# Designs tried in a protein design run: designed miniproteins, single chains, continued (2). Part 13

Each design is a single chain, and the fold is of that chain. pLDDT is the mean over its residues in the fold that is shown.

## One batch from the design tools (miniprotein)

Design m4419
Fold by ESMFold2-Fast:
Structure m4419 (fold): chain A 59 residues (1-59)
Amino acid sequence: PSIKVTVSPNTTRADLRAAAKAAGVSVATVSRILRGERVPTPEQLAVLEKLGIVSTEVI
């Protein structure tokens, strides 16, 4: 199945810092994932989804 990632329009810098800490990566890595410049690992994607920053849809 294909996975579509949608970023929340209300994402703040504080949300990016929280996601980076929870995922164990830098804020720059989270920012690149949200801009579509980097493919997230399943673990990183799960953390972002748990924090409500992104939603995933199975197509």
Scores: mean pLDDT 72

Design m4420
Fold by ESMFold2-Fast:
Structure m4420 (fold): chain A 87 residues (1-87)
Amino acid sequence: SMKEEIEEKVKEMTRLMLVAAEQENDYELYEEVLKITEEIEESDYDKEKLERFLELGEEVIAKIKDEELKEKLEEKLAELKKLVEES
């Protein structure tokens, strides 16, 4: 189902974003990623929360120095964005 696909993509993006925050020693970003992820889950994957998560993903991409990690996160962000727009 679309909801299961959204849940999986959020989980995948969250993992990549947390790795990025840890590599950059950005503890504020790490906490922000955890907070928005909890808010998404508690809201039952509300579209406005998902759109904010995508915005945060774009901010993380701009900060990443690891090209492989950046490419993976860009791919997952594009996949999640498509699912959110189609929902």
Scores: mean pLDDT 86

Design m4421
Fold by ESMFold2-Fast:
Structure m4421 (fold): chain A 107 residues (1-107)
Amino acid sequence: SPPPKIVVSPHPRLAVFGLMVRPNEKLRELLESSGFTAETMTLAEVLNYLIQEAARRGLFDYTEEPGRVLVEGTPLGEILGVKSFHVSDVLGLAELILKSATVVPTP
């Protein structure tokens, strides 16, 4: 049977998005190239930055699956270790970012 269609609005009320993280070297280089020079930032800020960067690079699929981001062969795809992701899979995106960042205590 088909699973129920859940429309997940990207409304960040998940506690994980409030976590303070320190990007690894590869993720930090991508952030710094776009003007982000902070040593630490929230997971929500990293996620928002990566979505904006994907939009600037024209990586969104507007034809077959709206909201899918095609990152194969891009620096973003190398950092996340995937060929594509969907913007509605906010928990999956959080897990991918956490492979490239260390959780740090909130001050």
Scores: mean pLDDT 73

Design m4422
Fold by ESMFold2-Fast:
Structure m4422 (fold): chain A 81 residues (1-81)
Amino acid sequence: SSFRQQGDRLHDQGLQLASQGNFQDALDLFIQSGRYYQQSGDYGSASRMYRSASLIARLLGNYDLSDRLDQLSQQLSQLSQ
């Protein structure tokens, strides 16, 4: 679906930014990627995106966002099984 393709595109861009140390922009792209995967029904990919975003949020010192994203990742992981 177009939503899955958008998710893939944003994930690839997020990985590139993270590899360059641009963690804030990578965080934003992983969250957006997760939303597109949710809209496509790909809860497994969405869960992975929110987990990656959670780890980056923690690295950036945003513990509240990290905890919320980790909880969302866990909930979506259950829907993908």
Scores: mean pLDDT 90

Design m4423
Fold by ESMFold2-Fast:
Structure m4423 (fold): chain A 82 residues (1-82)
Amino acid sequence: SLSPEEIDAAAYLLAAAVFYVTARKEKDPVLRKEGYQKAIEYAEKAIKLAEASPDPDSPEVQNIIRAAKELIEDAKKELEKL
């Protein structure tokens, strides 16, 4: 069974991914920028929750942290183009 922190971390990561994908399809540059900023914010929240997990070194938790960090990097690169 997953810890509450791990479940919350996964939910925030999913939300971050949705903001990122939506921002990539957005034609309005202001809304696109806001979408990438929200993707970063939610991915950072996912990392904090994952690190607060009872077993932060588990492969499952480490996969959440890695995916969130990759998403932050990708979103930051997209923001640099705006």
Scores: mean pLDDT 88

Design m4424
Fold by ESMFold2-Fast:
Formats: C-alpha cells, sequence, structure tokens
Structure m4424 (fold): chain A 115 residues (1-115)
C-alpha cells in the first residue's frame, strides 16, 4: 500500500541523513558539525514520527511530519551555507540536504493526495 511505502521511506531517512553527515564530518568545522548534528537529530525524530503515523494509516499526519522535516533540512542547509570554513564541503553538503528536503516534500505531496 502507499502507507507501507511512505512508512518504509520515512524509516530510512535517519540512516540516509547520518550517512550524508558521516561523508562530510571530517571536512567540517566544529560549529558546522554542531549545526548538522542538531539538524540530524530533529529530522530523525520527525521522520520516525512520519513512519509511525503512516504505519497507522494516518497519511495526512505523515505528510505534515515529512513537510516539517523538509523545513528543518532547509534551515540546516541555510545555516551550513552561512558559516565559515571549507566552502566546497559546505556547498556540497547544503545541496545534498536540500535534495533530501525536496524528496521529503514529494513524498508528503503523494501522501496528502491519497489521504
Amino acid sequence: SLAELVARYAARVPEDLRAIYEKYKSKLSPEVQKVVEEGVERVSKLAEEAARLASAGDLRGAARALREAARVLRETADKVSSLPGNEKARKELSELLRGLADSLERVARRAEAAA
């Protein structure tokens, strides 16, 4: 079902996001690391909530949680872009975070359309 697909997608977001962070972590200043770690924690909690809601058949609730996760990812990307340090690593990381936010919004739109 669509609910099962949304739940599986949302459940993988924390792992995918941690993998992105680990790829860049050694290239980031402590200030950038802190911002990304806070973003990862917030997004992971929202994605876990979205997975639980989708598993319960609440596609509208799952969509809201995924949209909030996308908003947090964009805010995290903006903060990373505004901080000093390795410009190439910050740019690449910000683009990956924005790309994940776009993916979350696409899944949220599909969930809302089916609710």
Scores: mean pLDDT 91

Design m4425
Fold by ESMFold2-Fast:
Structure m4425 (fold): chain A 78 residues (1-78)
Amino acid sequence: MSAEELREFLRRQAEEAEALAREAEAAGDALMAWAYRRAAEAAREAIRLLEAGAPVEEVARHLQELVARIAEEVAALE
């Protein structure tokens, strides 16, 4: 995966997560709305790192760590 391919993937993921966050908020699901917003923010931060010249593999590892962290935080709120 190239940096451009990863950036495009992350852009689509951020857009989808933001849409799901709005949908969850409208449904009254505050926990899922929060989780989706956190995911969208993580994707946007990964895009900034790629634009700053960070290696794709490093950004992918950081993103995996953030996703795992969000999952743990969601589990802790249950």
Scores: mean pLDDT 78

Design m4426
Fold by ESMFold2-Fast:
Structure m4426 (fold): chain A 88 residues (1-88)
Amino acid sequence: SMAVVQATLAVLIAALEFNMLYLPDDVAAQEQLLEQIRELIKENPELREWALKQIRKTVEQVKKETDNPKTLAAAERLEELAEELEEE
């Protein structure tokens, strides 16, 4: 159901936010979460607008919480994903 997919996306975005802020060296886990988020949004285009809004909020929140260059680089990758999906 749409509600289950939306809840799953919210959990994945929250997990990525946690990894970026508290495990910034775990690039492999961050890339896996980014890919899972990408695929779920591509498979569920009706949720794209909502998901892009959540992603942008997460990027803004992370940028406010840290000056860690590795975390900021991860936030930039998430922002790039949002730009890629917006063009579809």
Scores: mean pLDDT 87

Design m4427
Fold by ESMFold2-Fast:
Structure m4427 (fold): chain A 62 residues (1-62)
Amino acid sequence: GARSRIGALLHELSKLDPALAAELAPHLEAGDYATAIAVLERRRDRLSPEDVARFLAGLRSL
């Protein structure tokens, strides 16, 4: 379900940027995926373009 997918996404993101994962977690847990996407887009410079695309695709598939 969405919770398992959110957990997996946050786990993978935390390996690259634990602070960004912590910033996204409350929005994803609240089901506010639009805010989570906006936060990731604002922080895109913290990740490679490939990782940004991967995590945005993951969030948009929730």
Scores: mean pLDDT 84

Design m4428
Fold by ESMFold2-Fast:
Structure m4428 (fold): chain A 77 residues (1-77)
Amino acid sequence: MRYVVNALADSEEIARKVAEFAESLGAKVSLSKGDKYLVTAIADSEEKARKVLEFAESLGATATLSAEGKTLDEVVK
């Protein structure tokens, strides 16, 4: 399963640090610029995705975690 982290940073420096950290964990990363900098990281495990999320939040970015574009609470086992 793939996990997606979206991090919104108010500076390019913070966005690049989040992107570099995610890439160091083997995540696929894209960076886009709008009113803020958006970093999207796709990880192959929830553990890696949570590490990216926590790192982004530690730098003051607003981050969210989702599984393949769906919430985990919508998955019936």
Scores: mean pLDDT 76

Design m4429
Fold by ESMFold2-Fast:
Structure m4429 (fold): chain A 73 residues (1-73)
Amino acid sequence: MTPEQCLQSLKSIAQSASGKMSPKELAEKAGCDQAVVNTVQFALLVLGKSPSVDDEYTPEEIALALDLTLSML
């Protein structure tokens, strides 16, 4: 799976979520490795959010972070 395919999969999962989830949980659901978790955390940091892997974010916040990351590829 390419990094771009992985990010698109994460975005789809985030948009389909019915509640808050951590970047770690998202990566595990998508089958992506720790590098993708680190990328999502970095995007959240750029958006002024806490970078903790255990912090839960809304699907909208995660989708925005993923959109930001994808726009930079």
Scores: mean pLDDT 68

Design m4430
Fold by ESMFold2-Fast:
Structure m4430 (fold): chain A 107 residues (1-107)
Amino acid sequence: MADRIAEAAARVVRLLLEKGQYELADEFVGHLMAAFQAAIAGDLEATRAHAQRMVEVAKKAGPEAYKAAQEISEEVIRLAETGTREQIMDARSAFAEAVAKAWEEAR
């Protein structure tokens, strides 16, 4: 699960960076990080809200990014509902590493 969220997030970031949409890439990452933090805190309502904002940002990058963001949203919400705090933290760490690599490769 962690690897799947990480791969999907890296793909969305790469698509945004390839289009020169650095501000949207930062906004996408910000909402996904906020969703993970809410999930770690047990705040399902905040998790859903940030996941929805992340999907709305990704939609601006086109249908491929939108589809990937929907899959990320579903996995983050599922982790918030059924996952352990450790599983959510592991997913967040995998995501942070994958996104950092995508940013480095774009520069």
Scores: mean pLDDT 83

Design m4431
Fold by ESMFold2-Fast:
Structure m4431 (fold): chain A 71 residues (1-71)
Amino acid sequence: MREEWAEEEREFLLELAEKAEDPELAQRLREAAEEVYEEVLKLESKSEMVALTVGRVLRVIGDDIDRELGL
């Protein structure tokens, strides 16, 4: 069921946020969790949902690195 898969992806991001030491990164991961939930509901396969979630995590981390470097 798409909703169950979407919730799994959301929970994954929320767990990453809880483990994050940096409060800014944690907050961005929580925001990404809500955004990913909305986006994955539009997808038809679990593999597409996982790919979107992984891509979002990489983007959030990349943006955090850019912020730390002043880019």
Scores: mean pLDDT 78

Design m4432
Fold by ESMFold2-Fast:
Structure m4432 (fold): chain A 103 residues (1-103)
Amino acid sequence: GLLELQAVFGEEVIELHERARSVEEEKELARRMAKRIVEKAEELGWKASLEESEEDGVTTYVVTVESPLGLTHKYTITVGEDGVEITVEGPTPAEVAEAEAAA
């Protein structure tokens, strides 16, 4: 479930900070993190998509996952010379409550 996806995300964020020594290593670890989130979502029966883009030396990985209940989570990992930025957009508490009530 969501806790399992959050656990994988947390583990990969720690590894990114502990092991990255260069921008190229950060990009590789970010790509691996994105793929791990997709793989875990698919194992849970969730719909998952991964988008990779690079513009002006900045590489962005966007993972969008959708639960069987219609709950959507978006993970954005941006890697550039300014470092790594990770943004997570999830459903609101109201959307979670409505999906759980409908299940």
Scores: mean pLDDT 72

Design m4433
Fold by ESMFold2-Fast:
Structure m4433 (fold): chain A 76 residues (1-76)
Amino acid sequence: ASDVATEVVQELRKRAGPVPAEVGLATANAAIKQDDAGKSVEEVKAEMARAGSETARQLGLDDLAKAFEELAKKYE
């Protein structure tokens, strides 16, 4: 979970610049929840990207939300 969360956040920073703490926490929480549910690494990464996209949209960060959506496609 922690390694997967770090990888996703690093990839986002390359694409969208700085990631707010709220978005980072949302992706980490999604990783923990999916890992606890026994999901594959790829499924965990996809759900993290989805959670980040939803949180970014709630904060009005449309560019960051779009970057998360593109990242989710990469993990499909």
Scores: mean pLDDT 72

Design m4434
Fold by ESMFold2-Fast:
Structure m4434 (fold): chain A 74 residues (1-74)
Amino acid sequence: FYEDVKEGIKRAEQMLDKLRATESNPEVLALLDEADKLVKKIKEMIKNKAPKEEIIKLMEQFEEVFLKLGELLR
């Protein structure tokens, strides 16, 4: 579980970095900042071996931010 989440977060970080390099829209940048904060929290929870339920909740919040990014980039 934790290893799968860790790999997912690594890929998410790479994708957020790519988006940030090409975006100048302040609203998109604000959502990228929110996504970065969630990634940081998830990494801390994995490091501290937090309950799976807490990590899943943050992953759900990350997915919501990611869906908003997708809408804004259309």
Scores: mean pLDDT 76

Design m4435
Fold by ESMFold2-Fast:
Parts: sequence; C-alpha cells; structure tokens
Structure m4435 (fold): chain A 82 residues (1-82)
Amino acid sequence: GMMEELKKEIEELEKKLEELERQGVRAILDGDYATAAEILREMAEILERLAELYKKLGKEDEAKYYLERAQRLRETAEQLAA
C-alpha cells in the first residue's frame, strides 16, 4: 500500500545518503572541496525529499529534523565552495 511504498523510498534514499557521505569524505581527504560541496548539495536534496516523505507519513518532527539537516549541509557546501 501507500505506506509501504513510502517506507521503501525512504530506505532507498537512506542508502544513497550513506554512499554520498562516503564519497564526500573521500573528496574532503583529497582536498577536492568543489566536489565535496556538490556532494553535500546532492545530500541536501535527498534530505529534503526524505522530509517530504516523512511528512506524508504524518511524522512532522522527523520531517523538520531532515529539513534542518539539509539546511546545515547547504551552508557547509557554500563554505567549502568559497
């Protein structure tokens, strides 16, 4: 049903976040801050999508948590790209 489909999308997005986090760490260790900034923006977009999905599940507190996390990553990306 709809709830099962939403949960599956959440699981898929969480796996994508883990892979992007590993790539972002590698970029930072390599001193490639431009690539790290791009990865953080991609992670922020996924977190914003997770917030939408949690809101659809009626989990407003989790949705807010993911939006705040996305904002922090966007701010960090701007600093790394400067």
Scores: mean pLDDT 88

Design m4436
Fold by ESMFold2-Fast:
Structure m4436 (fold): chain A 106 residues (1-106)
Amino acid sequence: LEEEIAKNLIKLAKVLGVSEEELKLIEKMFKYALEHNLGTLEKIEEAAKTENPELLEAYEVLLRVQKKLDELLAKMSEEEKKELSEAAKEGVEKFLEKVGELYKKA
């Protein structure tokens, strides 16, 4: 997992309303993943379940973020989906901004 991807996932969690306390748990988990070469969320899940139970709480916060994103996408109109798609083409910063706007509107 690249440091840049970890930062973007933390930003996504923040725009989807995750608390500062839970954001710190996610940051700690990604730091551990980078230090131990856990390059995928699947490997992080395995480590949380087998090697480091402290990661389990942070991993469950990520699952909740994924669920919130999936629920947001499921409730989007065709127009909102198009706006999000166009923002994604412009880059990660624009994508995150649009996700935050749509989440607050929903």
Scores: mean pLDDT 76

Design m4437
Fold by ESMFold2-Fast:
Structure m4437 (fold): chain A 73 residues (1-73)
Amino acid sequence: SPELEAFRRLLEETVAALEADPSITPAQIDQVMQVLRATTARLIQRYPEHAAELNALLARALARLEALRAERE
């Protein structure tokens, strides 16, 4: 669906931008993860039929951000 494709693109672009930024801090990564969780919750409320896919996309993005966070400590 267009909504899932847009969300997938948003997650990929967001994670890629943080991975490419050598100055990004663990605190900034934590803030981005919080924003992504909040955005996903709002999308699930609007598109409950996509809840499983939205949660799967979020989980993958969060795993990449957690790995990046560990590298920046």
Scores: mean pLDDT 89

Design m4438
Fold by ESMFold2-Fast:
Structure m4438 (fold): chain A 64 residues (1-64)
Amino acid sequence: MKAVILATKEHYEEAKELGEKTAREEGVDEIEFIAVEDSKEGMAIGKKLHKEKGYAVAGVGEPL
């Protein structure tokens, strides 16, 4: 299963460190990091990827 981590530009490096640790704990085969403009865009993309592709999705950014 592929994991996708969505992060705003200011949280991108934090997301990489957290995502690598989480991927190891979840036992995922592949991890991808995607920079997004804001948390709302990230949530929309994440829901689509999870629903259509079955990817595990996590987001890191400013709270709404």
Scores: mean pLDDT 68

Design m4439
Fold by ESMFold2-Fast:
Order: sequence, then structure tokens, then C-alpha cells
Structure m4439 (fold): chain A 87 residues (1-87)
Amino acid sequence: SAEEAVAAELLMLVGLIYGEFKELAEKNPDDEKAKEAAKEMEKLRRQALEARAAGDLSTLRAVAEQAVALYKEYVPSAKIPPLPAVA
């Protein structure tokens, strides 16, 4: 369904941002901001997985918005497309 497609895309976006911060923290162990961001993304990823399993699209979207905001704070030049919505 369109809702399932949107949920999958939101979860994938959260997973991609989580992966980027995890890699940054592993490559830069002295970067406290990267470590804090990776830890926050670990929490957001867990929340996204729980929301997806529960069929809670509104919570999943809110978590994805938080992940995007965190990524833009760390990479202000990042161009992230608008979050997907059910047509």
C-alpha cells in the first residue's frame, strides 16, 4: 500500500542516517559530537523500528524528522528531499 511504501522509505532514511553517524563515530573516536549524534541515532533507529512494527506511521514520521534535523545540524550543507507522504 502507499502507507507501507512511505513507512519503508522513512525507516530506510533513518537507517541511512544512523549508518553515517555510526561510521563517523568509529572513524573519529575523539569527536564527542559525532559520538553523541551516533548514540542519539541509535535511540531514534530503535524508535523507528518499533513504530514500523506497530504500524504507527505518525511516530515513524516524527522520528524521521528528528533524524533529519540531527543530520542537518551536523552537516548544514546537506540537501535532504522532503519526507515522503501518502498521496
Scores: mean pLDDT 82

Design m4440
Fold by ESMFold2-Fast:
Structure m4440 (fold): chain A 82 residues (1-82)
Amino acid sequence: MVERAREALAEGQELLKKGQQAIEQEKYEEAIKQYQEASSHYSLALELAKKAGDQELVKEAERNIELARENLEKAEEKLKEL
């Protein structure tokens, strides 16, 4: 269970990175999609971490969810400016 939570976190982090690359290319709609998918993976990681009782992994997932949310908000603001 902990291994699946860590895997979901890693998948989310890779999607967050793809979103950041899309921002650099001014592909804001693509970045939004990547950040939404990252958030979904982090939410899964949080659920799995809670079921496993791993408080450190819960905190890590919560931090990553917040980071994805902040990046998503900024990408949406950039898209509205175009």
Scores: mean pLDDT 85

Design m4441
Fold by ESMFold2-Fast:
Structure m4441 (fold): chain A 96 residues (1-96)
Amino acid sequence: SAEERRAQAAAFEAEQLAWIDATLPPSVRPLAKATVRAFGELLASLQAGDELEVETDPGTGLVRRVRFSKPPTPEQQALIDRLEAARAALEAAMAK
């Protein structure tokens, strides 16, 4: 159900946010958390029949890229754009 999907997304977000606080340097935590929150909202937005391919960073395990099997809704596209922007900012900060 949509309610169960939202609960799963919230649990995933909480787990990833805890990992960030335990593992990553304080300077990159806000950017990493922005990436996690955008991905959590995207997962919560998934409808029946949606298939999402997820690429993770092998060093951090954080979501790096997402790809929809079908055209996303405008709301889903806004979340994808936000995820990609947060990811680009995180990668730029980590490259210093």
Scores: mean pLDDT 76

Design m4442
Fold by ESMFold2-Fast:
Structure m4442 (fold): chain A 66 residues (1-66)
Amino acid sequence: MTLTVSEEGYVDGALVRVEGTFDLAGRSMSLRIEGPREVLERIRRELERVRAESGSDITLELREVE
């Protein structure tokens, strides 16, 4: 069973699109985040910190948009 979620929101006034796919059986997660480069760099730093602390198996794809 696979859950796919797609949300749009604002981070520091910039539009960000997040698409997540979660495999409930495999307990794996894939995240695709689209937004301005400055926002993506902030997200990357926070997620690397979370991965280092939790050991979570998260696949992250960052896509820069204007």
Scores: mean pLDDT 71

Design m4443
Fold by ESMFold2-Fast:
Formats: C-alpha cells, structure tokens, sequence
Structure m4443 (fold): chain A 81 residues (1-81)
C-alpha cells in the first residue's frame, strides 16, 4: 500500500539522518516523525512535516541533512502522484 511505502521511506530517512544530523536536529526529527506515526498522519501531512524539517536543517546550516529530508519529501510526493 501507499502507506507501507511511505513508512519504508521514513524508516530509511531516519537511518540516513542519524549519520549526518547534529544530536539536537536528530532529536527534533525523531520526535516529529514519532508524533506523525502515533497520530496516524496522512502522506500529505508527513510530506509537509519533512519539508518543514528540511527548512529547519537549512537554518541550522545542516545542508546534507536538509538534502536527505528534501529527497524523502520528493519520494512521498511521487507516491501521491
């Protein structure tokens, strides 16, 4: 299902940002993703959250983490298309 595919993207994204993100940004990403999964968020809500987290990463100067989050958002957009 589309939701199973979205969950795989989130799992892969969390694993990847663990290698690039600062501890502070990683905690923010983990908390937000856990909130989305707990609230049974739609793919559209997950996409918006990842886009917002990517902007937060840019504000922190964490461009590699921002790129990973942005790519995850693009992958989710493709599921919706």
Amino acid sequence: SAMEEARKILEETLREVETTASPELLAEIQARVNELLKSNASIEEILRALSQLALDAIRRGEYETAAILHQAALRLHDILS
Scores: mean pLDDT 87

Design m4444
Fold by ESMFold2-Fast:
Structure m4444 (fold): chain A 88 residues (1-88)
Amino acid sequence: MEEKKKKEEEEKMRRDAINVLIAKIQLANEDDEKAREAVLANAKKKLPPVAQEVLEKWIKEEKGEKVKELSPKEKELEKLMEELEKEL
């Protein structure tokens, strides 16, 4: 289990999951639509595509829109995010 590449990938995915969590918390606590759009735009600018898809799915689910199923990598990031949220 001590593979340098695996550890680096886990650290990157954890950072991305934390950034998605921060964006979700900011959006959940922000009631101004323009400020929410700014948070979203900033998050998408800073996040890799996998993390952007996870955030986009959550936003569409919050709006009651039907979303396409996530890829395996996107599901791994979402699972990591949920685990981090439970540890808070």
Scores: mean pLDDT 74

Design m4445
Fold by ESMFold2-Fast:
Formats: C-alpha cells, sequence, structure tokens
Structure m4445 (fold): chain A 92 residues (1-92)
C-alpha cells in the first residue's frame, strides 16, 4: 500500500540518521543529559537528510522524526518497522 511504502521510506531515512550519529545504547539506558544530546544530534541529522533528499511534505518530515525516535527507543530499525506496520494494520 501507499502507507506501507511511506513507512519503509521513513524507516530508511531515520535509520541512516541514527547510524550517522553512532548511537550504541537504548535511549532508556542513558542519563537525561546523554539522551538529550543524542536526540539533538539525531534531530539535526534527520533535518539535514530530509533537506538533501528534497523532502518538502510536512507529514513525511514529521513521520521520519517520529520513526527516528522509535529507533532510538527500541535500538532497532527492524523493531520500529514492525511496530509501525502493526499500527497501520490495526487502523484498517
Amino acid sequence: SEEEKLIEEAVEIAEEAVKKVGFKKPLKELSDEEALEVLKKVNEEVKKLLEERGVTDEEKKLLVHQVALLILETNSAEEARKLLLKALEEER
């Protein structure tokens, strides 16, 4: 579906941003200061990648930021993808 394609594209961009930052631990295992610094760096990288890829759709931009946060929370792009696809199926 179009929604599944949008999720896959968002996961790809978000995973690239997280990998470039070099995050090694689940967000919940970090101190508040460490978590804030990681979130700041990932948000800056997502913004840069969205601009470089010419993404202008505000809903798609928001989805990529949300997916990046989910990857940081799960420490897995694959788990984030599964959760998003499950949520999509539950809305049908």
Scores: mean pLDDT 80

Design m4446
Fold by ESMFold2-Fast:
Structure m4446 (fold): chain A 108 residues (1-108)
Amino acid sequence: TEEQELLNGLLSTFPQLNEPGYLRKVVRLEGVRPGDTITLKASDAEKPASATVTEYGTATLRIPGLATLVLLLDPNDPDLGYLLLVTDKEGLTVEIYLNGEKKATVTF
């Protein structure tokens, strides 16, 4: 599937996230650029995690013990990003915000 091909590409870039026993989801995010703020909020976390997209088109966010998110901008479309979400918590719901605007909700 296209989602599986995107997932395999992201895991090749972030092999540390390719550990057995984890759940993974890929989200396509449009309109993301270097300097933007990505925020991740998890249902079981008191505090959201936030990171700024680097000049190299990457961001990494971690909510300790719950979820990790990595962002990679498409080198052929700088306004298109791919989010890899990783957790060992089945049933976890996470919300993704770009510059304070909610863009996605993902349930594992």
Scores: mean pLDDT 75

Design m4447
Fold by ESMFold2-Fast:
Structure m4447 (fold): chain A 62 residues (1-62)
Amino acid sequence: MVEEMEKLVHEVLKTSTDVELKTEIVRLYNQAIYALRVKHNLEEAKKLKAKLEELVKKMEAA
């Protein structure tokens, strides 16, 4: 899960020029890591991962 999200974040940071999109993706990643490591809330982390994946799809479509 963490490795999968990290890979997506790295790919977006390398390929995208959209600063706002990059900022939001990093924010979602940090929130997902916080949910996993501090809150121990796997369901919240999964929802945040899904939002991250949706932003990546939006980048491909836009």
Scores: mean pLDDT 77

Design m4448
Fold by ESMFold2-Fast:
Structure m4448 (fold): chain A 56 residues (1-56)
Amino acid sequence: LADIVTALAAKELGTSAATLRRLLAAGASNREIADRLGVSVAHVSRARRAIEEAEA
């Protein structure tokens, strides 16, 4: 389930699931991910919450 949610979140943020997983594993902040991907911090925050909920 978490893999599917990560893939959907990555697609929504305009990146690959592998890139998003790498950034999350590196401990990147929502702002750092937003700046790297060219998206809003709110979008990253929502995506991270969805992934965390799927992992729970």
Scores: mean pLDDT 76

Design m4449
Fold by ESMFold2-Fast:
Structure m4449 (fold): chain A 59 residues (1-59)
Amino acid sequence: SLEDEILELLKSPDPLEQIRAVGIAIARGLPKEKIYEAIKQVPDPELQERLLKLVDEML
């Protein structure tokens, strides 16, 4: 699914890939709530916090 593809990209250690993943999710109309849900599934708590901040800054 699109949500699973986005989640795999968000797990990347590359900040540019993380930005691209969020951008793709927004461009394809994934709701903010679903983007947050995907980020919460990221196992690294520091990466999760950084991604949540990124979404808030982009939206």
Scores: mean pLDDT 75

Design m4450
Fold by ESMFold2-Fast:
Structure m4450 (fold): chain A 77 residues (1-77)
Amino acid sequence: MSEEERKKRIERIKKLYEQNKHYAFAAILAYDVDPELAIEYAKKAKEGDRNVLLSFADHLEKRGEKEKAEAIREALK
């Protein structure tokens, strides 16, 4: 992914999800472009959104992305 493409994706996530406080979806969408930002969003997710992120972590682990799954689970503790 180009730096310009990455920047545009982050700006879109902030505008559509962060501004509206949809932190769980912001975390999911940011993970492939900025994992550190994604973990920050995961920490801000509400309890109802926490279950969405736990399901996403389970899906990542099933796909072989165990390290990413554990990072999300740790952020939600």
Scores: mean pLDDT 76

Design m4451
Fold by ESMFold2-Fast:
Structure m4451 (fold): chain A 60 residues (1-60)
Amino acid sequence: DEAIEELARKIVEAVSGEKDEKRRRYMALGLADMHARDAKLSPEEAERLREAILRELEKQ
C-alpha cells in the first residue's frame, strides 16, 4: 500500500533527529498509533503501517 508506505517514511523522517535507536523506535510507533487513529485506519492497515515503519527504521 503506497499511502501506508509514504506515511511510514514521513513518520521515520520526523524522528530521524533522534540518535538513540530505542527512543527513535518508540517515538515512531507512537506517531504511527496517533496517525492511524486520526486517519481511522483499520486494525490491518494500522499493522501494515507499523511493519512499514519497522522496515524504514531498519534502513537507518
Scores: mean pLDDT 80

Design m4452
Fold by ESMFold2-Fast:
Structure m4452 (fold): chain A 74 residues (1-74)
Amino acid sequence: KLLEELKKEAKELIKDYMNEVLKSVLSEKEIEEIEKKVFEIVNKKIEEKIKEGKKSFSIGELMSMIGEAFKELK
């Protein structure tokens, strides 16, 4: 339950970030492809932290993981 809720929240944050930053310079198809890749990286990070005993995440922590995911795409 917690893992699924966190994944949903991360997905929504990724979409908001993509819409604000990249909507004017990328096609809808390119945005969807990047969203998928970033979501996969963030999901892995969330799963790792939950396995380590973390039970809650702030919006700031989720945004930090999204930023790191974009860095990994380079």
Scores: mean pLDDT 74

Design m4453
Fold by ESMFold2-Fast:
Structure m4453 (fold): chain A 86 residues (1-86)
Amino acid sequence: MREEALAKIPEIAKETSETLDIPEEDAKLIAELLLRVREGKMSVEEALAEAEARIDDPLALAIARGLFAPPADRDAAAAETEALLA
């Protein structure tokens, strides 16, 4: 449901920001890009390019790369995110 997904963006961004210690603005951007990809409004490649252009935080960027990368690269992105958290 579009309204339900849209309403969850601020909640997901806040939870992600607090849990992963990344800027709330970056968490919000990642959630918004993920929603646009799921709705077919942009490709995963476009979402990744937008995230890489707008996100300067290394941890937030690693999360975005993990979400928009092919499944084979997701495990590597998750490991990179975990290393940045430590």
Scores: mean pLDDT 67

